# Designed miniproteins, single chains, continued (3): the designs that were tried, part 87

Each design is a single chain, and the fold is of that chain. pLDDT is the mean over its residues in the fold that is shown.

## One batch from the design tools (miniprotein)

Design m11208
Fold by ESMFold2-Fast:
Parts: structure tokens; C-alpha cells; sequence
Structure m11208 (fold): chain A 68 residues (1-68)
């Protein structure tokens, strides 16, 4: 679905931004998670933790659950 594709793109973009130390891209990813997927700050920090641990499918699932 378009939402699943958007969640995957957001998580993959966040993973790249974190790997590169791109603070502007990380801030953009945080904003997208809050505004597009309805995450609160604690959920955003959990997604970042999952991404840093390489748990990308779990991060995607969290974004999709929060959009409900």
C-alpha cells in the first residue's frame, strides 16, 4: 500500500541519515514520523532505537500501527 511504501521510505531515509550523521535529514525524519504517522516523542525515539539496532521491519511496523 502507499502507506507501507511511505513507512519504508521514511525508515530507510532515517537509517541513511543516522549512518551519515546528517542532523537535518534526521530532523526531517522525526517531523515526518510525527506529522504523517502520528507518533509521539517516545514513539519517535523507539523508532530511532530500532533503526540503530538494524531492526528496520520492526520500525516500519511501529509507524504503521501508530497511523491507526
Amino acid sequence: SAMEEAARRTVEGLARALEEGNEVAVAFGRKEMREKFGLDEAQVEEVIRLVEEGRLEEAIALLLRSAE
Scores: mean pLDDT 85

Design m11209
Fold by ESMFold2-Fast:
Structure m11209 (fold): chain A 68 residues (1-68)
Amino acid sequence: MIDRITAELVLTAFLQSKGLSVEEALRVATEVVDYLEKGDIEKAIELLKSYGLTDEEAREAVRNALAA
């Protein structure tokens, strides 16, 4: 099981480094963690890509969250 708080913090920091605002990064991080808790890795990746991340960046974000 992922630690939701740590995963959200890690994702928020990563998304901000990729150019998302603090508000967008927090919102997206929460939604991504919701998908990851459900085991829906594909939906998490698709959501991240919809906000302008490349496939590689989306996969890196997911790996970082799961490692938290």
Scores: mean pLDDT 82

Design m11211
Fold by ESMFold2-Fast:
Structure m11211 (fold): chain A 65 residues (1-65)
Amino acid sequence: EKEELVERFYELAKEVAKLAKELGLPAPTEEEIEQLRKEVSKLPLEDQKEAVKHAEALVEKLKEL
């Protein structure tokens, strides 16, 4: 449910930061990722699903580079 979506988002945000660092791109800090996780936890379920989709799309885009 909501807790699973928040945790999924957190894992994806960590993956984005890792991939961005490996590519020499600006990466979000751990502090910024924790803040985003907290904000996503307050969103309605539909907006949490969209946040996960956007993070998944960003991971795929970074893997193409």
Scores: mean pLDDT 79

Design m11212
Fold by ESMFold2-Fast:
Structure m11212 (fold): chain A 55 residues (1-55)
Amino acid sequence: SMIEKAREIEKKLFEAALNGDEEKAKSYVEQLKKIDPGRAKRFEELAKKIIEGKK
């Protein structure tokens, strides 16, 4: 289902953010925007905070 696909993308987004991989994180945000733009915006902000915290 699209919901299960969104959850998998969200997991990969968090993994990329935890690894400081900004390009992968952006790619997953773009994919998530096509499924759930509201959640994508929220997770984009969270991923940015995680990446910034690793600098």
Scores: mean pLDDT 81

Design m11213
Fold by ESMFold2-Fast:
Structure m11213 (fold): chain A 84 residues (1-84)
Amino acid sequence: DEEIKKKLEELEEEIEERRKKLNEELLKEIKEEEEKLEELLKEGKISEKEKQEKISKLIGEVLRKIGDLIQEELEERKKFEKEI
């Protein structure tokens, strides 16, 4: 039972590390794209509508990546439960 507890703690730690890394990558990607689009808007190279469309597309991509991570986490938890 102590071994089960240790394995669960290790799994939770790995999940937390993956979440932190993904959040950091997504936050950076969003910031870089927002700054890029803001610069293009100031230069008159894109419209406000085009900026909103590009942001909406990025949000869709972000949600997809989050969905993939959730699926991976669920699969790992199911695997752990079967080994108990």
Scores: mean pLDDT 77

Design m11214
Fold by ESMFold2-Fast:
Structure m11214 (fold): chain A 80 residues (1-80)
Amino acid sequence: SLERDIGALKLAALGLERAKELNGNPEEIVRGLEELLAELRAEGASELALEALEKAIEAVREGRYDEAIEILRKAVEELE
């Protein structure tokens, strides 16, 4: 559902913001996001939500946390 997609992206963005503040492990963060992506894909999430999460995962892999957070926040705005 749209509400689920929005909620998942919001939680992912908040999780990334907190991980950045705590100097979290990038590999663990990527793993968590990949698990979320697999769940959303299996549940038939919107293409916009899936694409945003995939782009955010790539940004996190490259150490670009602020970019990943912005991607997710922008996707939430586009879905609302």
Scores: mean pLDDT 84

Design m11215
Fold by ESMFold2-Fast:
Structure m11215 (fold): chain A 61 residues (1-61)
Amino acid sequence: SPEIEALKAEYEAELARARDLYAQWKATGDPEVRKAFLEEGRRMSELADELVALTEKEQAA
């Protein structure tokens, strides 16, 4: 599904950003970087839930 592939691509992009932010936070201790990292985790959780729901919907069709 194009929609599932788009969500997977978005999840991979967010994962890459989360890894970069985590590395920056460990290097600098910057609380703004930590906040951005936690926000990325929240977005990834939302994308994962959306991906599961869409996958189940398409498999049921």
Scores: mean pLDDT 83

Design m11216
Fold by ESMFold2-Fast:
Structure m11216 (fold): chain A 70 residues (1-70)
Amino acid sequence: MKVINVTLKKSDTGEEAKKKIQDAFKKEGLEPPKLEVDPNDDAKSALKKMGQTLLDWLNKNNAKLNITIT
């Protein structure tokens, strides 16, 4: 099982949160799923909107995502 770790900040925009998640996937040698986010949302709101797409991808690829918000 691959484990992907992402650290987000409360001050991150939805687009910044999406980019950090995609960059974390690429760091582990994984092609990230196509994620949709509201650019005006904060990191937590963006995560909720991306949640189903991320969950489906993780289940299909037998991977785990750990997200920390500072």
Scores: mean pLDDT 79

Design m11217
Fold by ESMFold2-Fast:
Structure m11217 (fold): chain A 77 residues (1-77)
Amino acid sequence: SEAELRELEALLRAAGVPEEVIERAIELARRAYALAAEAAATADPEEREALIREALRLAAEAQELLAPYADAIAAAA
């Protein structure tokens, strides 16, 4: 949800993650959430699988982007 994305954004700032990295990670997470919501609403199984696959890819990209800051994020949480 948008509230969860705002909380994540605040956590990343508290952890000292650079603003450009925060902006990119939040955008990837927002897109992943939107695709997951679209998948849940989709009646076609093949289209649903494709949407889920893309959502997971974007989520993985966000995690990779944040990996260098994992210890700082854990300490701030």
Scores: mean pLDDT 86

Design m11218
Fold by ESMFold2-Fast:
Structure m11218 (fold): chain A 79 residues (1-79)
Amino acid sequence: AVKPLTPVQARVLEAAFRLNPATLEEIAKAAGVSVGTVRRALADLEAQGYVEVTEKDGKVYVRLKDPLAVADQLARLRA
């Protein structure tokens, strides 16, 4: 089984889902957490295959690797 998401990881994933694709700063604002908190959560989310993180021109961009799997995971957490 995939490692269960913490509440903070779930909020970050939900923000990334709504804003896909988005910058690290946009996700932090939408999730209501610091950029550092988003960066820590993204490490676990990327390791589990939910998101892809790229860095370009000093900015970090986040996109969903599998939007349908993310939507399913978020629905299960809120059911």
Scores: mean pLDDT 77

Design m11219
Fold by ESMFold2-Fast:
Structure m11219 (fold): chain A 101 residues (1-101)
Amino acid sequence: MAIGIGRLFYLEKNYDLAIRAYELAIKNYSGPEKAEAYRVLGEVYLKQGKYDEAIKFYEEALKILPDDPLAHRNLAEAYRKKGEFEKADEYQAKADKILGL
């Protein structure tokens, strides 16, 4: 429920409410649902231009699901937005390898 409500707030650009919903998901869930909550929370921060915070949340998602190609792609985008192109290319390559691309 908290993940679904957070996604709705994210789509409506109500980022403060999205953040609160995903923070509740992180506190109450474990495993893949917690990893998804971290990944989407990172996406909310990325949309706000808070690239360092986005990176931290994507790294937390990868601690739970190390082979999540979406979290690797999101890290690549965040590093690219920061102008760290070599790190962006590294994480993009990791995502592509997981997807068999």
Scores: mean pLDDT 79

Design m11220
Fold by ESMFold2-Fast:
Structure m11220 (fold): chain A 138 residues (1-138)
Amino acid sequence: DPARLAELRRRVAQLGRLYRQAVEETLDLLLARGDTLAARLVAKLHSALGLATKNFEEGLKKFEEVKKEIEENWDKLSPESRELIEHEIERAEKVIKLLEELRKDKSLSPLEREYRLYTTYVRNSPIPSIREEAERLA
């Protein structure tokens, strides 16, 4: 049904924008505080998540490599950056688990998988306005 497909595309586009906004606001906060190491690690974490949506196995491997890099640099991070990164890892792990489950369900279209991914991430955002918009869109 073209009308149903058009509506799903519209919702995925809206959720994708909200997801990107959530990531950019987190990076901007870290950069504004001069924490370039934390910003770089968070950016790498989201790059691994993006890869996992296209190639789950390679994305998962990259995600685990980034987690190890975070552990190796943990003592160089401020307590505030550590807390923020722990929350980012927790949200990213929820997305990875969802992607693994969705990968096994061959009945879901790529667009429906993107919808579920973006919805899961934004609903778990620490930013109240992003969570409120996610509930409205999902």
Scores: mean pLDDT 78

Design m11221
Fold by ESMFold2-Fast:
Structure m11221 (fold): chain A 102 residues (1-102)
Amino acid sequence: SELERVERLLEETLRWVRENASPEVVALVERYLELLRKLVRGEADEDEVLELIRLQRQIAELLSPELGEKLQDTLADILGALSAERAREVTGKLVAASNKLR
């Protein structure tokens, strides 16, 4: 199923991060992936989507550009695994939240 593919992508990303990052960075990524799972399921509120974007920026800009790129690749793969309707909904929420952080 669509959700089973998303869960597999999240698990694979977390495994990679645990092998390649410090425990402190792993904790930030675990929170990011938890928020991303909620967003994909339609369970994330606006504050949680804002937190997701802040965490992504923090990881990319302050901790590791390589890890930030890996998380962007994971997001793209997840969006590709979703139906077109669900992908549009998720993307719309991300764009709206990103605009509020400008």
Scores: mean pLDDT 84

Design m11222
Fold by ESMFold2-Fast:
Structure m11222 (fold): chain A 86 residues (1-86)
Amino acid sequence: LSEEELRALLAERAEELDRLAAAAEAAGAPELAALLREAAEVLRRAAAGEISREEAEARLAELEPRIRAAARAQPEAFAAALAAAR
């Protein structure tokens, strides 16, 4: 992948996470929504070249267990968010 192609993919992933976050909030999972928005912001900043890929990966690795915990705390809301975001 070229840098341009990678940045475009990161931007698309950020938009997908923003949609999932909105769906999670609508499903009654505001903590999950907030964490997904933080992940989307990390990807968006990486796409804009504001942070390195290594910094983005490190920040996402820190968010991943928190996102998983929030999703496990409200599994029905998470399932509804996934269905709505598709």
Scores: mean pLDDT 83

Design m11223
Fold by ESMFold2-Fast:
Structure m11223 (fold): chain A 65 residues (1-65)
Amino acid sequence: KEEIEEYIEKLKEKIEELDKKIEEIKEELKKNPDDKELKLELEELEGIKALLEAEIAYLKKLLEK
């Protein structure tokens, strides 16, 4: 079960990297609020983050007996 906890930590690190990228895109959208491509990129990254968060939740549930 140690391996699951290590994998959760790796996923958390990926989420932190995604959060940084999401923040950068949000700042760009403040400058270019009608940029459709930036909006799509933001939605894609937020979707990936949601999937990683769901994976962490699933893995945490597997740690419960």
Scores: mean pLDDT 82

Design m11224
Fold by ESMFold2-Fast:
Structure m11224 (fold): chain A 58 residues (1-58)
Amino acid sequence: KKAEERKKLIEDNTPENNRRLQALYLEDLGLPPEYIRMVEEGLSDEEAEKRAKEAVEK
């Protein structure tokens, strides 16, 4: 089901779709939800990781 969504995002390769595709990829890798959402919002990878570590219980 997610493969179909990814295919459409790849076909229409806008910056917004690229961020969504990256967020889905990170979700598949099992990264914390907070980190994934920050990446999807377009925050820098470094800033998103810092905030995710502060928000998510270690």
Scores: mean pLDDT 64

Design m11225
Fold by ESMFold2-Fast:
Structure m11225 (fold): chain A 60 residues (1-60)
Amino acid sequence: SKEIEEEIKELEKEIKRLEEELKKLKADPNADPEKILELEIELGIKRLELGVLKLVLKKL
């Protein structure tokens, strides 16, 4: 499905953005630990969503 492929692409872009933001925050000794935790949780959820979408696409 083209829709699933587009969702995968958008999710991969969001994951890359979050990974870059998390890397920057972890490199900053003055970073808010709550923001780091929030980003780690969001990144984890999006990675799970991506895994599910890729499995669905593979079985279509």
Scores: mean pLDDT 85

Design m11226
Fold by ESMFold2-Fast:
Structure m11226 (fold): chain A 61 residues (1-61)
Amino acid sequence: ARIEAYLAKAAEAASAGKIAEAAEALKAAAAEVGLEAKAGDTEEAVRDAAFVALEALGRAR
């Protein structure tokens, strides 16, 4: 939920050409991923969320 929110924000900022905002949102998502992984979340789900963010940035050109 929190990770997905940050990833969605990053994708939207990237699509709008707001690269600095997209970078900050990805940084926030990465921090949440690290914390959630340590809390015992499913590694697969955490990795998939990160992959979606990278895919969204890759398509934003």
Scores: mean pLDDT 61

Design m11227
Fold by ESMFold2-Fast:
Structure m11227 (fold): chain A 60 residues (1-60)
Amino acid sequence: SFDEYKLEGAKLFLEGKYEEAKEKYKEALKINPDDEAARYGLGEVLRKLGKYEEAEKVYA
């Protein structure tokens, strides 16, 4: 479910598993592309991966 993907993304992010967290947040955004929390989570993951330009696009 959408909420399950968001929760899994957050847990993986806290564990430092940024690539796996990215995939979970992307799955959440496939279901609800306008979700601010999931977009913010993806942006933070992209920042941790050094993808600053991509992170800025997700925050917008």
Scores: mean pLDDT 82

Design m11228
Fold by ESMFold2-Fast:
Structure m11228 (fold): chain A 55 residues (1-55)
Amino acid sequence: SASRERLKQLLRRIVETSPKETALLVLRSAIEWARKQGDQDLVAFAEALIRELEA
């Protein structure tokens, strides 16, 4: 959906523009929210961003 794609773009921008600690907190919160929504695609996306950030 358009809302999901906008949220993915926002998360990517946060990872690119924020300190690592801040980005990790936002991504973990996004994963918890996405799990409550049953949005497995958004969970997988945010987990991939965490892996990139921790690499």
Scores: mean pLDDT 85

Design m11229
Fold by ESMFold2-Fast:
Structure m11229 (fold): chain A 77 residues (1-77)
Amino acid sequence: SMRRRAAQLATAAGIAHAGGDDELALALLEEAFRLAREDPELLAELGDLAAKMAAQTPDPEVAARLRALAEEARAAA
């Protein structure tokens, strides 16, 4: 299912972020968001994850894109 794939991508994004690969984490999370477009509960979870990653990343460009995803999730809920 798309929900299951989105959850797997979110898990992979968390692993990439923990490993310091914030660009990969962002790319995986963006893909999870695309698959979760019709699932407002999952979008809220992904948005919370994006906000947490944005607060932790030292890269301002990655942080800005993660904040944009969090705002998109908030607007969709």
Scores: mean pLDDT 84

Design m11230
Fold by ESMFold2-Fast:
Structure m11230 (fold): chain A 68 residues (1-68)
Amino acid sequence: MRLSPEELELAQRAVEIYNEGVDKGNKEAEELASKAMDYIVRLLRGEIPAEEARRRAEELIRKGEEAL
């Protein structure tokens, strides 16, 4: 099982926000990025519909970017 290009982009963005949050000591950005990654992991496990996982991850990534 592999991520689509869109899902892979979301995963990459979440990792970037997480790393920047850790580097800056921004706990809110770190936690939001971690939650986004949880949705992507659930998608990879087939535990959540792809549409819902993408939407949830996108919202959390946006909030994480705003928190930085």
Scores: mean pLDDT 82

Design m11232
Fold by ESMFold2-Fast:
Structure m11232 (fold): chain A 85 residues (1-85)
Amino acid sequence: MSREQLDEEVEVTLLTMEYAIAKREAERAIKNNDTSLLEQVKKDLEEIIKRAEELRKRATSPEIQALVDDIIKEGKEMLKKIEEK
């Protein structure tokens, strides 16, 4: 395992954790109609998606590619839910 592969694994793990937190915050903000929290979560999700798309372009591991694709898909879905409110 190279340093590059370890960096990719660490990055996807961090993205997964950050997305899980953002998703929880989004659900809470939607339930409570907290517009300030929704704006913050929207920014967080946009940054997570951007970083995931960047990692997707350079990731060589099919496992990492699949995890990143899931984050991008779920993140975009959550952004759409926020926008529809």
Scores: mean pLDDT 81

Design m11233
Fold by ESMFold2-Fast:
Structure m11233 (fold): chain A 82 residues (1-82)
Amino acid sequence: PLRELREGLVLLGEGRYEEAAEKFERAIEQDPNYAEAWEGLAAALEKLGRYEEAAEYYEKALSLNPDNERLREKLERVKKKI
């Protein structure tokens, strides 16, 4: 899962959002408790304008890492777009 997460983050930085999402989905398939992969998927979907799905996956990431204030901020930001 770490390799796919790292590849997804690189693709996200390059603006290759659909490919980034695929990498994060692969990381989640290998470890569905990997909060960073759910966060990455949500970020890629947010960049694609898919705000409802992004919010759902940020909520998933937050459920796995509830003390992450930055995740809470990202979720609130995305909810304002819906």
Scores: mean pLDDT 85

Design m11234
Fold by ESMFold2-Fast:
Structure m11234 (fold): chain A 82 residues (1-82)
Amino acid sequence: SEREKAEKEVEEERKEALEAARKKGEELAKRVEAAELAEKGLEAYLEGKYEEAIKLFEEAKKLDPESAETLDKLIEYIKAKM
C-alpha cells in the first residue's frame, strides 16, 4: 500500500528528526545545567557565600560559553564585594 510506504517514510523522517533533536537536547541540557549552577550561585551570593558563588558561576560559564560575558561581570562584582 502506498499509504503504508508513506507512513514508513514519515516515521523514518520523524526518527531522524528526533535523533537530531536529541543531539540538540544534549546541548540544551548543558545550558540548563549551567542555568541551575548560576541559580545556585545567586543563592550562595544571597547567603554571603561569595567564594562558593564565584565557583558556581565559573562552572556555569564552562557549560554555557554564550553567558560567559554576563557571568564574568557577576564574578567581578562579587570579588569587588569581598
Scores: mean pLDDT 81

Design m11235
Fold by ESMFold2-Fast:
Structure m11235 (fold): chain A 70 residues (1-70)
Amino acid sequence: SSEPPSPIERKVFLLVKQATLQGRSLTARELAEKLGVSQTTVSRALRRLERRGALTHVPGKGYTLSDRAL
């Protein structure tokens, strides 16, 4: 999809980017708590970012920047 990122997608991306630069990953729950939104809202944003190749899911750890986004 060629649609621009939504405001929530941009916020999620920036938080995951910051975590990745610190050697950490973030879960949907942690992102929901940090942003003050529902875990469902964050999970939708994460799926869209992953489909765009911006983020990668790491089993047992959460989300990090994709190699293509670094």
Scores: mean pLDDT 81

Design m11236
Fold by ESMFold2-Fast:
Structure m11236 (fold): chain A 61 residues (1-61)
Amino acid sequence: SAEEELKKKEEELKKELKEKQAELNARLAAGEISPFEYTLELMRAMADAVDELIELRKKLK
């Protein structure tokens, strides 16, 4: 169903966000990015995830 497909996509995006956060944590620890840049990059990744869910929801109408 549409709800099951949306939930599966949510799980996939949560995994991707955890992996992105781990990457950003490593870069922050290495001094490659500032805490503010870390926050912006994480927020962008979350916004992209929301956009993917919105797009999928439109296709499942």
Scores: mean pLDDT 83

Design m11238
Fold by ESMFold2-Fast:
Structure m11238 (fold): chain A 87 residues (1-87)
Amino acid sequence: MKEKAMEEVKKKSESLWDLEKEDLPLEEKLELLEKKIEEIEKNMKFIEETAKKLNSLTSQLELIKELSEIELKTYKELKEKVKKKLE
Protein backbone atom coordinates (compact mmCIF):
# COMPACT_ATOMS: atom_id res chain seq x y z
CA MET A 1 0.00 0.00 0.00
CA LYS A 2 2.70 2.55 0.98
CA GLU A 3 4.81 1.79 -2.12
CA LYS A 4 1.79 2.33 -4.40
CA ALA A 5 0.99 5.62 -2.62
CA MET A 6 4.57 6.87 -3.12
CA GLU A 7 4.44 5.87 -6.80
CA GLU A 8 1.14 7.77 -7.24
CA VAL A 9 2.58 10.90 -5.56
CA LYS A 10 5.61 10.84 -7.90
CA LYS A 11 3.39 10.27 -10.95
CA LYS A 12 0.96 13.07 -9.99
CA SER A 13 3.79 15.52 -9.20
CA GLU A 14 5.48 14.83 -12.57
CA SER A 15 2.11 15.07 -14.37
CA LEU A 16 1.21 18.41 -12.73
CA TRP A 17 4.57 19.95 -13.66
CA ASP A 18 4.22 18.64 -17.24
CA LEU A 19 0.82 20.41 -17.44
CA GLU A 20 2.33 23.68 -16.11
CA LYS A 21 5.24 23.34 -18.60
CA GLU A 22 3.43 25.62 -21.12
CA ASP A 23 6.21 27.87 -22.53
CA LEU A 24 7.86 28.82 -19.21
CA PRO A 25 11.54 29.92 -19.47
CA LEU A 26 13.98 27.53 -17.77
CA GLU A 27 15.18 30.22 -15.31
CA GLU A 28 11.59 31.09 -14.29
CA LYS A 29 10.73 27.39 -14.01
CA LEU A 30 13.69 26.82 -11.66
CA GLU A 31 12.56 29.74 -9.45
CA LEU A 32 9.01 28.33 -9.29
CA LEU A 33 10.37 24.87 -8.40
CA GLU A 34 12.48 26.37 -5.59
CA LYS A 35 9.41 28.18 -4.22
CA LYS A 36 7.29 25.01 -4.44
CA ILE A 37 9.97 22.98 -2.63
CA GLU A 38 10.14 25.64 0.11
CA GLU A 39 6.33 25.65 0.49
CA ILE A 40 6.19 21.83 0.66
CA GLU A 41 8.99 21.75 3.28
CA LYS A 42 7.17 24.40 5.35
CA ASN A 43 3.87 22.48 5.06
CA MET A 44 5.56 19.18 6.03
CA LYS A 45 7.07 20.81 9.13
CA PHE A 46 3.66 22.26 10.10
CA ILE A 47 1.96 18.86 9.60
CA GLU A 48 4.64 17.12 11.70
CA GLU A 49 4.33 19.67 14.53
CA THR A 50 0.51 19.55 14.40
CA ALA A 51 0.48 15.72 14.44
CA LYS A 52 2.80 15.75 17.48
CA LYS A 53 0.52 18.23 19.30
CA LEU A 54 -2.60 16.19 18.39
CA ASN A 55 -1.02 12.99 19.79
CA SER A 56 -0.17 14.85 23.01
CA LEU A 57 -3.70 16.32 23.23
CA THR A 58 -5.28 12.90 22.61
CA SER A 59 -3.27 11.44 25.52
CA GLN A 60 -4.30 14.39 27.74
CA LEU A 61 -7.99 13.99 26.78
CA GLU A 62 -7.90 10.26 27.66
CA LEU A 63 -6.40 11.17 31.07
CA ILE A 64 -9.06 13.87 31.66
CA LYS A 65 -11.77 11.33 30.78
CA GLU A 66 -10.36 8.82 33.30
CA LEU A 67 -10.13 11.51 35.99
CA SER A 68 -13.72 12.60 35.23
CA GLU A 69 -14.91 8.98 35.59
CA ILE A 70 -13.19 8.73 39.01
CA GLU A 71 -14.69 12.09 40.07
CA LEU A 72 -18.19 10.99 38.96
CA LYS A 73 -17.86 7.72 40.91
CA THR A 74 -16.68 9.64 44.00
CA TYR A 75 -19.63 12.08 43.87
CA LYS A 76 -22.09 9.20 43.38
CA GLU A 77 -20.64 7.45 46.45
CA LEU A 78 -20.83 10.71 48.45
CA LYS A 79 -24.47 11.18 47.38
CA GLU A 80 -25.25 7.62 48.54
CA LYS A 81 -23.54 8.24 51.93
CA VAL A 82 -25.44 11.52 52.48
CA LYS A 83 -28.72 9.85 51.47
CA LYS A 84 -28.07 6.98 53.93
CA LYS A 85 -27.35 9.45 56.78
CA LEU A 86 -30.56 11.39 56.05
CA GLU A 87 -32.62 8.19 56.46
Scores: mean pLDDT 73

Design m11239
Fold by ESMFold2-Fast:
Structure m11239 (fold): chain A 92 residues (1-92)
Amino acid sequence: MVPVGVGESEVETPSGAVGRGRGFRVGDRTEAVGRGETPSGKTAEVRIRIDNGKLLSIPTEDLSNWSVDEAAARLAASEAALEAAVRAAENA
């Protein structure tokens, strides 16, 4: 299956967490994966899917059971995934 558009992203948060994303547009669907990493080495991955302009999946979890580092990694991953998805759609 050949993507009609691809996008990559890199985001740095004020906490020093770095997010990297990759997105692919295939027809009317855009998928993106973002990975976040904190300076302490904590990592998170977020996968999003946009279908016909609707955001179908962005995980919302109970943040009260996360450390600040876990939340920072997830935030960086989410921002990177969204930016990669936008770039993939624009490059289609």
Scores: mean pLDDT 72

Design m11240
Fold by ESMFold2-Fast:
Structure m11240 (fold): chain A 60 residues (1-60)
Amino acid sequence: SMQKKIDELAEEIFELTKRYKQLADEARKTGDPSVVKEAQKVLEEINKLSLEQIKLQREM
């Protein structure tokens, strides 16, 4: 089901958003460049999955 895939993507995006917020908070506290890089990668993944979700919705 296309709807099930969209729902699964929404859950994954939600979990990644929680992780991004945690990493962003840690980056602000520590200034650790590795944490900043990880936060950026998570944000890029969120953006990619969001585009995939939109594409799937348009295919329905």
Scores: mean pLDDT 84

Design m11241
Fold by ESMFold2-Fast:
Structure m11241 (fold): chain A 84 residues (1-84)
Amino acid sequence: SIDSIRQQAKDYKLPMGTFDAMVKQGFNPADVFKVLMAMQNLGLPTDDIAFVRRALPFVQAGRDPMDVLPLIAAGRFDDAAKIK
């Protein structure tokens, strides 16, 4: 449920302001959680809402955020789109 994913986001100390803003915009809470967790693990700024919004379509398409986020951060969007 949304409440269970939101509680996990709190437990992992993810930015709840960013999480709640993306969910309010209609993004799937599980996909938002995956993006923010991968950003935190990679040391990317989790308050970069524009980056989160850019990354979400790749994760929604079933791509692993740990593979696509470094490519997106490097501006390698075409390479990110090839990840399965």
Scores: mean pLDDT 84

Design m11242
Fold by ESMFold2-Fast:
Structure m11242 (fold): chain A 68 residues (1-68)
Amino acid sequence: MLPSEEELEAYSLLLKAAVLHAIATQKGNEEARRLAEEAMDLLVKNPTDPEAIQRAKELIEEAEKLLE
């Protein structure tokens, strides 16, 4: 059993979002935490939807920028 290309990307992004959520929580950056949480919710609900994956990727990039 192999995950689809979309699922593999979604899993990678989900792990990244979870790490960013933890960092944002520790730093008290509530906006970055919210963005990471929204990305995780999208990926959990829609792991095979390319549009949801792309939107989650954008949210993750915004959270990363806020934590710089």
Scores: mean pLDDT 81

Design m11243
Fold by ESMFold2-Fast:
Structure m11243 (fold): chain A 81 residues (1-81)
Amino acid sequence: MKEEIVEEARAAIEKARNTETPLSRKEQIELVKKLLQGAVAAGKATVEQVFEELDRLAKELGLPEEEVEELKKAVEEAAAA
C-alpha cells in the first residue's frame, strides 16, 4: 500500500545517512526516485497516491520544489512505460 512505500522511502534515506559512507543529498534523491519508480512499475501504488505521499515527504525533508517536480516527472515516466 502507499503507506508502506513512503515508509520504505523514509527508511532508505535514514539508512543512507547512517551508513559508514553516507550518500550525498543528490544520491539520496536518486535512491528515492528509483524506489518510487519501482513501486509504480510493480503496480503497488498509483501515480496519484505517490504524488500525495511525495508532497508530505517533501515537507518533512525540506525538499525544494524543483526536486519534487523531478521526482513526480520520474514517477509519471515509470507509469507510462
Scores: mean pLDDT 70

